# Ledger of designs, part 86: designed miniproteins, single chains, continued (5)

Each design is a single chain, and the fold is of that chain. pLDDT is the mean over its residues in the fold that is shown.

## One batch from the design tools (miniprotein)

Design m18977
Fold by ESMFold2-Fast:
Structure m18977 (fold): chain A 93 residues (1-93)
Amino acid sequence: EAKKVAEEVEKLLKEGRVEEAAELLEKTFGIPTKNLTEAELRELATLLRLEEEEQRKAKEELEEELEKAKKLGAPEDIIKRLETLLELLKKLL
């Protein structure tokens, strides 16, 4: 299902149907998408296409990035982006 959702999201984004892509992700995984950019929605679709081992590696990398971002006082939008990507991975794993 995750791979099929990724393909549908990518198709919607290619067609300029950004709001529909966001709604599909929110409906399927229960993650808040209304404030996400097209680029961020593509990042979520990329994570959905990964195999389980790659998803685990992505989770570890994003957890490290989030810790570094918090220590450096990164902007709130960057922190929220990393948290959203991690929330999706937690629902997939």
Scores: mean pLDDT 83

Design m18978
Fold by ESMFold2-Fast:
Structure m18978 (fold): chain A 113 residues (1-113)
Amino acid sequence: SDIQDTMDFGILLHAVEEGLEKALGYLQNGDTEKAAKLLRLTIESADLLIAQAEKLEMPEEIIEQLQKVKSYLEVALDYAKNGDVEKKIETVRKAKRYAEEAREMAVEHFAPK
């Protein structure tokens, strides 16, 4: 149903946002292994979120924004392999900004017309 599909989108978006915040916390505390595991899980949540946005037939601009979140998460995970924690933190912060922008766009899209 449209209600359930919208709720599923919201749950997945929240999971991506929480994953980003917790990954940043682990990176700032020097726990790079926990951060890497959480980034992998957050990428999986981002894939499900993109699929849910497509199922809801959301505007292409929102889907592209969510794809940017996923791309920055993948770049952050790659920096982890090279021991570049500062670049990983910066890249996760960029992913978080794009996720926040996607939330604002989604709120406007679901607003009563």
Scores: mean pLDDT 85

Design m18979
Fold by ESMFold2-Fast:
Structure m18979 (fold): chain A 109 residues (1-109)
Amino acid sequence: SEELQRIKNAILTGKYEEIESLLSEREKKVFKAIDLLLKDPNISVKELAEKTGLSQSTASRIKNLDENLRSEFEQELIRYLKALLNRDFEALEEEVERLAELLLERGKK
């Protein structure tokens, strides 16, 4: 669908603002944390937490690629980050599809 492609493009470009109505305030912060980590892989846990407004424990989980996060969307974002960092394009396509389908389902309700 056109909406599914719009959501996929927002995820791939890091433009969470285009899908922010589908995200919780915390999920927006997790998305921002992933974007910051991709731009600077050496970013400290403290700086990641300060720039996003996330707790240091959550920022630490994201930096350590720990899937033990609050929502299914947040867990899938960590799998997406892993695929990006490993340049695993097959996994990347699967994780983007899964993220977009989760958000598309939210938009139907």
Scores: mean pLDDT 84

Design m18980
Fold by ESMFold2-Fast:
Structure m18980 (fold): chain A 75 residues (1-75)
Amino acid sequence: MIKEIQRELVNTYNKLGDYVGATAAAIILTSLDIQGSSIDQVIEELRKFKKTSSPEAKPTIDKQIEKAEKLKEQS
């Protein structure tokens, strides 16, 4: 899950030419994965990341939050 979210966010930021945002997304999600973070922690960090993200990236972050919330309900 975390790897899939990371891949989609990094790819989105790269397509937007926002390499700083792509790097930030990679670092944050790698840190969450290393820490063995719960899905709740992943959702919370994505919400924080959205607050500092470019407007163009926010819809993609919202979609990943929705996917993570649905996976939490099915776990």
Scores: mean pLDDT 73

Design m18981
Fold by ESMFold2-Fast:
Structure m18981 (fold): chain A 87 residues (1-87)
Amino acid sequence: MRATELARRAGLPEEVVADDERAEELAERIRRGELTAEGLHIEAAMSPAALAELVEALVEAGQFDGFELTLTIAPADVRAAVDALVA
């Protein structure tokens, strides 16, 4: 992953893959404006709690209009997450 310097120039920290271990750290970075939705990849294996923390941080940071999210998720596991994003 060779985009750290370019991401910093764009006002973003290093592009990161979001997982359960990093969810709370990434949520705080989003709230501080250090990380935007464009720098995030959300892994399908993340817990619903970790996904909720990231979504809540994006809402608090006012990043709806610039929100782009790449997901690879099984249909059964996405209903709550999709509902939260659309609602």
Scores: mean pLDDT 57

Design m18982
Fold by ESMFold2-Fast:
Structure m18982 (fold): chain A 55 residues (1-55)
Amino acid sequence: MAEVLQEVAETIRTKPPAEAKAWLEEQYQRAKENGDKSLALTIESAIEALEKQLA
């Protein structure tokens, strides 16, 4: 979990927004499948922030 949170932060900082969003959506599905609600909520917030940047 902590490792994934570090990757989320790095991905948002270093990747193009569209590519970061695609990666985050993949991680969001994995978090949901694993029942990790806290991680899923964190990723959802990151996706929303990127969508505002892309709009």
Scores: mean pLDDT 75

Design m18983
Fold by ESMFold2-Fast:
Structure m18983 (fold): chain A 77 residues (1-77)
Amino acid sequence: SEILRRVIRLTGAAWGAKYGAEKVIAAVEEIAARFPEFTPEQAELLKEGAREGETTPLEAIKAEAEALAPAAEAAAA
């Protein structure tokens, strides 16, 4: 799902903005190594998000998440 892929990237971006991309990438790689349910695609989306988030104001990430909320609500209806 396009919406789900975007949610995963935004999650990574929020973590990257708060903790820095290097720490988030290291954590994602550790989790992916220990938990086989963690797909390579999910890991890559989180890492890409973290790199973008490190240089993005947290307010901009929140605004993007808020813009995505109506689409998520429409999908649930």
Scores: mean pLDDT 76

Design m18984
Fold by ESMFold2-Fast:
Structure m18984 (fold): chain A 95 residues (1-95)
Amino acid sequence: EPLSAEELIAKALEDALKILRDGVKNNLSPEEIVKKLEEFRKKALEEMDANPNATEEDKQRLESVFDTIIYYVKQGKYDEAIRFAELALREVRRR
């Protein structure tokens, strides 16, 4: 059964949080963390493209959320990146 758009976004955010937490714990460079986040974003967008329940607006929302997370990571603001992803995940799960 295809997942809802909200479930796909939630899964992508859970994957992003794992990358962020594991990357920080293992002292990965911002460039390595960004590369992993971009790979997961690409996979999430491909899953949305294959899902009839996902709209262009849902894809744009996923892209903008990852842009914000990547922006914080590039600035070395890992705690802010993690907090933003956690808040975004809670918001998606409330809907």
Scores: mean pLDDT 83

Design m18985
Fold by ESMFold2-Fast:
Structure m18985 (fold): chain A 88 residues (1-88)
Amino acid sequence: MELTEEQKEEKKKFDELTKEIREEILREARERGMEPELAELIAENLAPPLALLKVKGEYSEERREAIEEALRRYLQTTLGISEEELER
């Protein structure tokens, strides 16, 4: 079935916000001297949930921090990335 115009606009907004947030995260990671592969991994996992919160009008700094904390724990416990590499 074809999406409604409203659903198409929401998906387009989500895709655009995901790209924008991803580019922002990659820029900040580069400025901190983070490894490019690690920066891309963080951006790919952090940008979509943040974009979804913005599309739903549920974005807040507290929710952003909670998602960043969850990703940080995942990277440390599941992928073995050290806290020093995440903080520099």
Scores: mean pLDDT 76

Design m18986
Fold by ESMFold2-Fast:
Structure m18986 (fold): chain A 95 residues (1-95)
Amino acid sequence: SEEERRERIAAKLDELADLLDQTIFNDKSLTKEQRRELAGLAAEFTLLAYAVRQGVLSDEEVLKRVKEMIERLKSINAPQEIIDLAEEVRKLAEE
């Protein structure tokens, strides 16, 4: 169902936000700039998960926001594990 699809996307976005928070706490090699940007992205992924669950965004808008956030992760040289999980969210949103 569409509700089940939205929950799968939102759950994966929550997993991504949690991974960002864990990375910020545990990865002592991160620069101050990377740490700040990852914290902002974690908050944005959490808000996007909420919006997806509420069904207030079109599939096109969800995909657009995920793609934009992936480009931001790449621009700050985020750990590959984070980029890989974000790409999984993108693929799920393309279904």
Scores: mean pLDDT 88

Design m18987
Fold by ESMFold2-Fast:
Structure m18987 (fold): chain A 100 residues (1-100)
Amino acid sequence: MAEEWYELAKKQYEELKKLVPELRKQGVSEEEIKKLLEIAEEVVELAEAIKNKDAKAIAEEARRLAELLAELLGRTEDVEGWVKALAEALAKHLGIKLEL
């Protein structure tokens, strides 16, 4: 997998951190800001796992990202379905066999 995804993810995470004071000023809650930062960090970790073709790390980071997204969207049911769908999509596009 190209290093470009990892570098892009890192750049977006740094950009989001710079926007935190503005998000606070606009009335975004500390809990929501924390969740946005956790999601951005997990995207970086997932991109690194994809770059390294580490199937176990991809599965673990995909699960964590799915859990954070489900919580942010108010959907906690079907996290396993989201993880499986994401893993299958990544396996199909990257030719990697993922164990979940």
Scores: mean pLDDT 71

Design m18988
Fold by ESMFold2-Fast:
Structure m18988 (fold): chain A 62 residues (1-62)
Amino acid sequence: ASPAAIAAAIERFTGVKLSPEQVAELLAAGLTPMEIIEAAIRLKKEGKEATVENIIEEAKEM
């Protein structure tokens, strides 16, 4: 799927709004779309900002 389609799915499932460019960066870092979604959910529950850096760090602990 395109980064734009993945970004739309993330927003739909988590309420987190990521740009297609941010999604492309996360995919390039080795994360799957499901790992990005899971990390975004965890960050939201923890009250942390869903930045590219925070998503990568959260995914390392999954």
Scores: mean pLDDT 79

Design m18989
Fold by ESMFold2-Fast:
Structure m18989 (fold): chain A 64 residues (1-64)
Amino acid sequence: PAPRAPTLTVVEETETTAVVRATGAYPVERGVDAVLEAFPGWEIVRLRVERDGDTFTLTVTLRR
């Protein structure tokens, strides 16, 4: 399959906190970049990465 942007899923969102999941077959950094682009001005307070072969699942906790 052709390379594409990671899939983003908002798991939880409040006025001050958001939890976002990114899944893809690319370097985890691409997932982090996609989350930061979607949430400009928010701060990453927690980051969890799980790898399964050529795919990653990134769970990012953000706050403003």
Scores: mean pLDDT 74

Design m18990
Fold by ESMFold2-Fast:
Structure m18990 (fold): chain A 92 residues (1-92)
Amino acid sequence: KLQEQKNRVKALIERAMSGREVTVPQEFINDVAQLLVMLEDGTAQTVISRKFGLSRSTISRLKTMYFKGKYSDLELVMMIATELERVKSRKL
């Protein structure tokens, strides 16, 4: 169920940031969690792009990293948070 998936992903984010001085802003944690859930559910790149304002190239890269296991949890989380921050900065 969607809420259970979000709770699991939030726990992953918290674990990835454990022992770090840098934290993802709370406003991005929910967006990061939802993006990861959508990647797991096989949501189309176009849909994710529209929802989060990310380029299709960025989403394709995230899908490749996620499904092929070529990522650390922290690296994936920080990359998504950085891209979401750029989107918000562009909206003035």
Scores: mean pLDDT 67

Design m18991
Fold by ESMFold2-Fast:
Structure m18991 (fold): chain A 90 residues (1-90)
Amino acid sequence: MKYEEVTINKGETKVIDANKPKKLIINSGNAVLTQVSGVTGFARVSPFEGYVVENGKLYKVENGKRTEVDSIPAGDYIVGGEGKVKVTVV
């Protein structure tokens, strides 16, 4: 299945609508994720890692457990959910 691709570079900010699944490419740096609305999931392609933005916070999902984190690393992500997230790469 081919996803719409969104690339974000260091120093850029983009609002991602996760109601339609898409591929997010973060070329370098770390992305700070701010909830705009609803719950948004991020699945990193390589290495395979899960993240979720929910209740105004960003969580890393490991072994079924959620740990609050400040950012996600550079990489390719499949983004989906029922919301919008502001992505800022620092």
Scores: mean pLDDT 85

Design m18992
Fold by ESMFold2-Fast:
Structure m18992 (fold): chain A 100 residues (1-100)
Amino acid sequence: SARLEELAALIRDHVALLKSGASPEERAQLDALEARLLALIERSKSVEEFLEAAFALLRELAAGDASPGLLDAYARVLAIVAKEAERLELLREVIKLANS
């Protein structure tokens, strides 16, 4: 899916930005986070399925032993991704209205 590929690129770019100010320990956590999110994209058939899986992962991390820093980093990346997914959906609705 072209949209899932766009979200994958967005994840990579924003994780790279977060790494630029991160400690070595935080960089390792961000690498693991990126790998997990990209794996969710690879197994997802739609943006909606990916977002549901990503929010489920956030809930699992929050219920487990994840550090506050990892949870904050994940929440930031997920917020950016969710905002882009909403933008793509809004664009689809605008096109639908224009073609009505």
Scores: mean pLDDT 77

Design m18993
Fold by ESMFold2-Fast:
Structure m18993 (fold): chain A 69 residues (1-69)
Amino acid sequence: SDELREEGLRMLRNAGKVQDEVPADLLARIAVKEMRSLGLSDEEIREIAEEVLPEAPRLSEAILRLLAE
């Protein structure tokens, strides 16, 4: 749902604020796990990561790599 995607976007934007303090791969695994727990599909998580890429490139790229594996 759009509401669930907006929650995922909010979560990822907030996590992106600490992307320089926390290893990106660890932060990405936590973020993906939390977004899956909300009921987001891997496709929706990819779309959210692509949307946030300009704001949090390190975290978003790590998520996109994780989803491609």
Scores: mean pLDDT 84

Design m18994
Fold by ESMFold2-Fast:
Structure m18994 (fold): chain A 81 residues (1-81)
Amino acid sequence: MKPTEEQKRAAEEAVKEGVRRIDEAAKDVSDVARIVGAKLRVIGVALDQLLAGASPEEIREAVAREAEREARRLRELAEKE
């Protein structure tokens, strides 16, 4: 299986945006391990989609969904007293 330039670009752009969203959600979170784990899961989804031969659109959608899920978890942690 050989990723196209468009698939690679989609994965890189989606990961950068996902990490940015995680950093925004994590600004009030002190648990570094949780933040690192969230970033690794976003990267993992991008790699899995590339290895599966997903389209650029599928890669962007899957990474965006995982980033939103991880950002939501971090926001919930930040909202706890």
Scores: mean pLDDT 83

Design m18995
Fold by ESMFold2-Fast:
Structure m18995 (fold): chain A 73 residues (1-73)
Amino acid sequence: MLSIEEVKKLLEEKLKEVKEAAENGTPEEFIQAVGKLQQTLKKIYEEYSDNEEVLKLIEEYGAKAQEIVEKRL
C-alpha cells in the first residue's frame, strides 16, 4: 500500500515523463506517456477514492497533464 507521499512522487514521475515526451518525443511517444499517466491516475483513484488528499492529488496532476495536452494541440 502506497503512502500519500509515495502517491505524489509516482504522479510527479509520470507527469515528468509527459513533459519530457512533449518537449523531446514523437507524437506517438507523447500519447503513450499521457496514457500511462491516465492509467496510473485510474489505479490510484480505485484504491484510494475515500481519501480526500489523494483525490486532490488526482485532480491537480490530471489538470496539469490536460494543460500540456492542450498546449500541444
Scores: mean pLDDT 80

Design m18996
Fold by ESMFold2-Fast:
Structure m18996 (fold): chain A 83 residues (1-83)
Amino acid sequence: MEEAEKKTEELARRVREAAELARTDPERALALLAEAEREFKEFVEEVKAKYPEEEAEKLIKRALEAMTGELERHREALAAAVA
């Protein structure tokens, strides 16, 4: 679980970093978001393979909520990067 929790924190941090760059360097911000999306998909597959279904669902939901929370919090800045 410690590794999954660390990965969740890393994914949330990447989204936050992308949001900070969105107004000054939108190309870099989009690259960081794409990387976070790739890592999240990899995390989902790894968690499903390593953990029982109930634990996997909780870990995936937690990571998704953490990332979505950062996306919603920084929605305006991130929207500017994709305009």
Scores: mean pLDDT 77

Design m18997
Fold by ESMFold2-Fast:
Parts: sequence; structure tokens; C-alpha cells
Structure m18997 (fold): chain A 91 residues (1-91)
Amino acid sequence: MTPEIAEKSAKISEYVAALTNAILKEQGKWPQAKGAVVPSPEELEEMRKELITDAKISQKTIDEWEEKLRAGADPFDIIEELINELIKIYK
């Protein structure tokens, strides 16, 4: 894996984790543990913009990920799929 792909993969992982936490909070399933951080809508939007600009991921693809996560998809499966897509884009 090139350093560029590694950095973009890290950003994807961070976004999917942040989005998953936000969805769980919206659904009332997020544990209100002391020190647990859920990103604000503005922070989540900035992360989304960064993925579109830096990783060349379309808004439609991000919307599809959100739908899968809301349907109960495993966040790790989503991350793996996206990293594989990113590798194909950068080859």
C-alpha cells in the first residue's frame, strides 16, 4: 500500500466510525459513556467534503454508505469495501 492510499484509507475509516456513531445516537442506541465523542453535523460534513475532494469519492457513494450503515451493515465491511475501491481508483 502506498502512503497516499494509507492516509486516505485512514480518513475513510475515521469517517465511517464517526458516521456510525452519529447514526447510533440518532437511533437512541449510542451509549452516553463519559468521554464518548460523537461528531457534530458540521464536523461530519467537513469529513464528507474531505473524502470527496481528496479521495475522489462521489456524494452518491457516500449516501449509499449511509444507507447501508442505517440498515445495520457492519462498519468494518463498509470500510474494507471502500479501501478496495480506493485502491482501484489509485492504480
Scores: mean pLDDT 70

Design m18998
Fold by ESMFold2-Fast:
Structure m18998 (fold): chain A 72 residues (1-72)
Amino acid sequence: SNVDALKALANHPSDVVAAHAIAEALGSSDEAVVEEAIRLLREASPTVRERALAIALGSDDERARRIAEELR
């Protein structure tokens, strides 16, 4: 599932890969994926969280930007 794929990518040993996966998921059309992305972002290390927020804030996706602004 998309949620399972997100969980796997968020647990990747690369902070860059984990941050990118979470940021992309915030703009998902699947509500379950967005909810999981928000949960993962809140539980993330400061380094992953800061990077994911920066990626999402720079995104062309309005939903991802809005959620990132609320969580920064």
Scores: mean pLDDT 83

Design m18999
Fold by ESMFold2-Fast:
Structure m18999 (fold): chain A 71 residues (1-71)
Amino acid sequence: MPMTVVATLAPDADLAAVAELARKLGAEAVWVDEEGRRVFALVPDRETAERIAAAMRETPGVESVEIVPSA
C-alpha cells in the first residue's frame, strides 16, 4: 500500500537536503512545497515510510513528520 511521508521544516531548514534523504532511502517520488516548508515523499509501503520518517525526525530543522495513506 503506497504511503506519503510529509515533513514540515523550520523556515531556515534545507528543503533540498531533506528531499535527497527521502530519495536515498527509497522514495519513488519526492516534491517540495517551498511556501508551506514541506517535503512530500511517495513510498511503496509502510516499512519504507517508517524508515524515511525516522531519518527525517532526526534531521536538524525538521519540526514534524506525518505518514498518510496514498489513496
Scores: mean pLDDT 82

Design m19000
Fold by ESMFold2-Fast:
Structure m19000 (fold): chain A 93 residues (1-93)
Amino acid sequence: SEEELKKLLELKKEAAEKASYVVGLAEAIKAGDQASIDAIIKEMKEKGYSEEEIEEILKKAKELASELTSAENRLKVLDKLFEEFLEKLLKEE
């Protein structure tokens, strides 16, 4: 249905946003940029992310910071995170 497709597109958008925050935080952590880390956390709070969701995203970012080696590798990490978040969101519906 059109309503079902719209819901799937919103879940896809949420998964993409979460994946982007993990990569953005991982880049900032790798660079030792505390100002960027604080700015990203503030943006997540302003968008209504819970403390638990922010802690999960930050944990993933810390684990992935050492994995970010090249532009191609960053895209692969982003794609994998997107798939993982989308799968989790689909299971919660």
Scores: mean pLDDT 84

Design m19001
Fold by ESMFold2-Fast:
Structure m19001 (fold): chain A 103 residues (1-103)
Amino acid sequence: SRVDRIAEILKEKLGFSDEQARAMARALARLGASVADVEEAVDLYNKLRFSRTKEEIDEVREQIKNSTPGTQRAYRLIHLFELHLLEGESPEAAAERALAEVE
């Protein structure tokens, strides 16, 4: 299914646990994100995460801004999800809150 493929991408590319990947994949699917949107969003997320200079960060931010609306929404949802996990929320609660805030 689309959810299973998205969960595999999140585990492989972002190192999410099974529980985190399932919660996030379901939220991305409810958002209407395609597998391609998620693949591009996680690649951009990793580029930003591993950026070492302000110039590299600014370049990745420009790539995000110039990506499709679907990729931008998927990126934002993943970012919000990670923030809520950092705040101590469960994966399910973090995903639901991120989905409510993504617009």
Scores: mean pLDDT 88

Design m19002
Fold by ESMFold2-Fast:
Structure m19002 (fold): chain A 87 residues (1-87)
Amino acid sequence: YFDQGVTLYNQGQYDDSIQSFQQSIQQNPNNYQSYVNLGGVLFQQGQYQQAADYFYRGADIYENSSTPDPDSARRMRRGADSIRNMI
């Protein structure tokens, strides 16, 4: 589902991409990349509030992993903050 979401996004099939990433989250709720990519698709559709929410959720999951990279977590939260400020 994650790979399908990426492929659909690259094809401009945003609604199908969202569905695939949501299915990826259902299969593995700890896959922070699915949350971040879902946020990215929502951002491309102009759904800024939802995009920011998913970026924050992705950052939270990543920070709760066994060995998170602090810089990566920081970048995810800063991205979400920037999007939220556009609303």
Scores: mean pLDDT 75

Design m19003
Fold by ESMFold2-Fast:
Structure m19003 (fold): chain A 75 residues (1-75)
Amino acid sequence: SAAEREAMQRRIRGYFGGLEDGEVVTYQQIADALNREGYSVTPADVRRLVEELRAREPTAPIEEVPGRGYRLVRA
């Protein structure tokens, strides 16, 4: 549902907010974090959720590391 997707995206934002600048987190690490909260997501689902978030908020300091996951980039 849209509400569930928005809840997962808020959790992903909170997860990134706790990272050090330049720290790489894998799709699997993000999936594991969401699944600990009671969601049921794959690494592919995580990539989709983060890309949707990045499309809505282009100023978010998040960069994809292709084939691995994401990195927080603070300038």
Scores: mean pLDDT 81

Design m19004
Fold by ESMFold2-Fast:
Structure m19004 (fold): chain A 74 residues (1-74)
Amino acid sequence: DDMKRKLLDDLVKLLRDVREKGMSQEELKKRLKEIAKKAPPDVRKELLEITKLPKDEAVRRVEELARRLDDSLA
């Protein structure tokens, strides 16, 4: 499942950058949209909905999504 594994890797890198660099809401939205372009339709829709949320809530939703993807690859 190369697509899910790559998606998980991209999300984990995004979360690392947010924690280490204190990424702005606009930068977070831009990176989420770029990840969404490469994601399956269902996940793409979820990522685009996350871009509408305040930064802190968006980060929590990305963490939840990354956990679900990791669990599905186990």
Scores: mean pLDDT 82

Design m19005
Fold by ESMFold2-Fast:
Structure m19005 (fold): chain A 87 residues (1-87)
Amino acid sequence: DEELAREVYRLVQKAVDYAEQGNIDEALKLLDEAEERAKQIKNPQLRKDVLDGIEAIRKAIENKDIHTAGLLSVALAIRIVGLLLEE
């Protein structure tokens, strides 16, 4: 799950970067790939939180609110790290 969550977050970071460059189509494609990968996470709480985060970021990008998408990506990173540090 840790490696998969890390890979998902890399895709989310790339998506936000493309959205900041105005390439919304590529950003949304990367979020689709991130969502497909996130569905493979076995921990149900981590999977839910990651999928919810991706959906929120997608909605922000679709609305061209790139600033909010960036803030949501930071919130997702904090959530992933928090869940992965739980024993």
Scores: mean pLDDT 80

Design m19006
Fold by ESMFold2-Fast:
Structure m19006 (fold): chain A 61 residues (1-61)
Amino acid sequence: MSMEEKIEEVVKKIIELIEQGKYDEAKRLAIETLESLSEEEQKKFVELLKKATREYHKKKA
């Protein structure tokens, strides 16, 4: 699996944890992921996470 694919998979898992109310686990996973990524990969991860979070809030309304 490429790093890009891994980032997308981690973002999905974070949103699933948020949906389950596991906010502490979601936050820990996000921090660990950011610490393991290069600066360029961190930017991609943050953008994907923001997009996924916006879609989640939109569906919950």
Scores: mean pLDDT 78

Design m19007
Fold by ESMFold2-Fast:
Parts: C-alpha cells; structure tokens; sequence
Structure m19007 (fold): chain A 77 residues (1-77)
C-alpha cells in the first residue's frame, strides 16, 4: 500500500501545480494535468516522463518533490 500512498500524493501534488499554473502558464498546467491523470490510472512510466519534462522547463523544489514521489511510487510497485 506504500506505492499507492506515494502515487496518490503525487497525483494530488500534480493537480495543485496544474491549478497554480492554469492562468500564468497554461502549457505547464496541461503537463501537470496529464501527469495527474496518468498517476490516477497507474501509468507510472508515463507520469515520470511528464513530470521530468515539467522539471526540465521549471526546475523548482515543488516540481522536484512531485518527481521524487512518482519515482518512489514506481520503485515500490
């Protein structure tokens, strides 16, 4: 159940980041929405690629935290 907990935490964090970027960076918001959807559906490899793309464009501690949560979810799965 640890993998599910990390996956759920990552999905929620991605949803928050999508909302924060919705008006200022709609493209970034779309990447986070797609990542949250992939996480909700258990598509961890796709979610990792999406969050890595977001981190490359926006190397912030908040985005790195989501990336670490997704990587941890995959490691435990």
Amino acid sequence: NAAEAYRESAARAAEVLAEKHEKTDPQMAEIFRRAAEALREGRLDEAIKLVEEAYKQNPSPAVKAVLDLVRRAKELA
Scores: mean pLDDT 84

Design m19008
Fold by ESMFold2-Fast:
Structure m19008 (fold): chain A 67 residues (1-67)
Amino acid sequence: KVEEAVELARKRAGPDGLLSVKAAAEAISEVTGVPVSEARRVLREVGGEKLTEEQFRKAVEEILKKL
């Protein structure tokens, strides 16, 4: 579920409120069951080095469409 992934990512966000690709990929992997490497690939296409919450939501939605 998208909201579950977002809550996990919020807990792992840095002081700037941005998500590292590593933390975001781990949250997606835990919620969706996809490999961390696949989640990282999608996240890099969406937001580069760091992600906003909205960019993270888009990545989760893209992965869920494949499931």
Scores: mean pLDDT 74

Design m19009
Fold by ESMFold2-Fast:
Structure m19009 (fold): chain A 68 residues (1-68)
Amino acid sequence: AMSPAEREIRRELLAFHARHPVPGRTPEQQEAAVDRAVAVFAAIRDANGLSGEEMVRMVRGYLRQLEA
């Protein structure tokens, strides 16, 4: 089951890709890509001893840089 922090970054990644569609990618492929990204960020959290809140801040910072 996803933690609250994992659900939050999943929501923000889906919202990001709704604003920035990837040409040629289906909605199902986009959801699968987001789910893989959530798993990668969760693995980074666990490997680095980060809290869920720290993971959310890291993801938000990354997405903000991509939109700058």
Scores: mean pLDDT 86

Design m19010
Fold by ESMFold2-Fast:
Structure m19010 (fold): chain A 95 residues (1-95)
Amino acid sequence: RVAEVAKILGVSNGVASKILNSPGALVTADADGTVYIDGEKIGKSKTGLVLRIDERGALIFIEALSAAGEAAKPKIIEYSIDLGVEQLKEAVEKV
């Protein structure tokens, strides 16, 4: 599940694990693909996608950012942490 989230977001398993274990933390990515948790650099993403967890660990917010340097309108998609990989892929595809 952590490995599948890492694959979808284009980040390492360690980065995905930090995101999933940081309830309430804001996760963002720069156009360069650098990923941050509450402003602290934790790694890089190939996709420019951002995953955010609510403080109760029940909600996942996914926001698309332009990692390729092209301006894209961000979309925020809210899902449960118990979300299956298929539902997470659907969320990413809607972005």
Scores: mean pLDDT 55

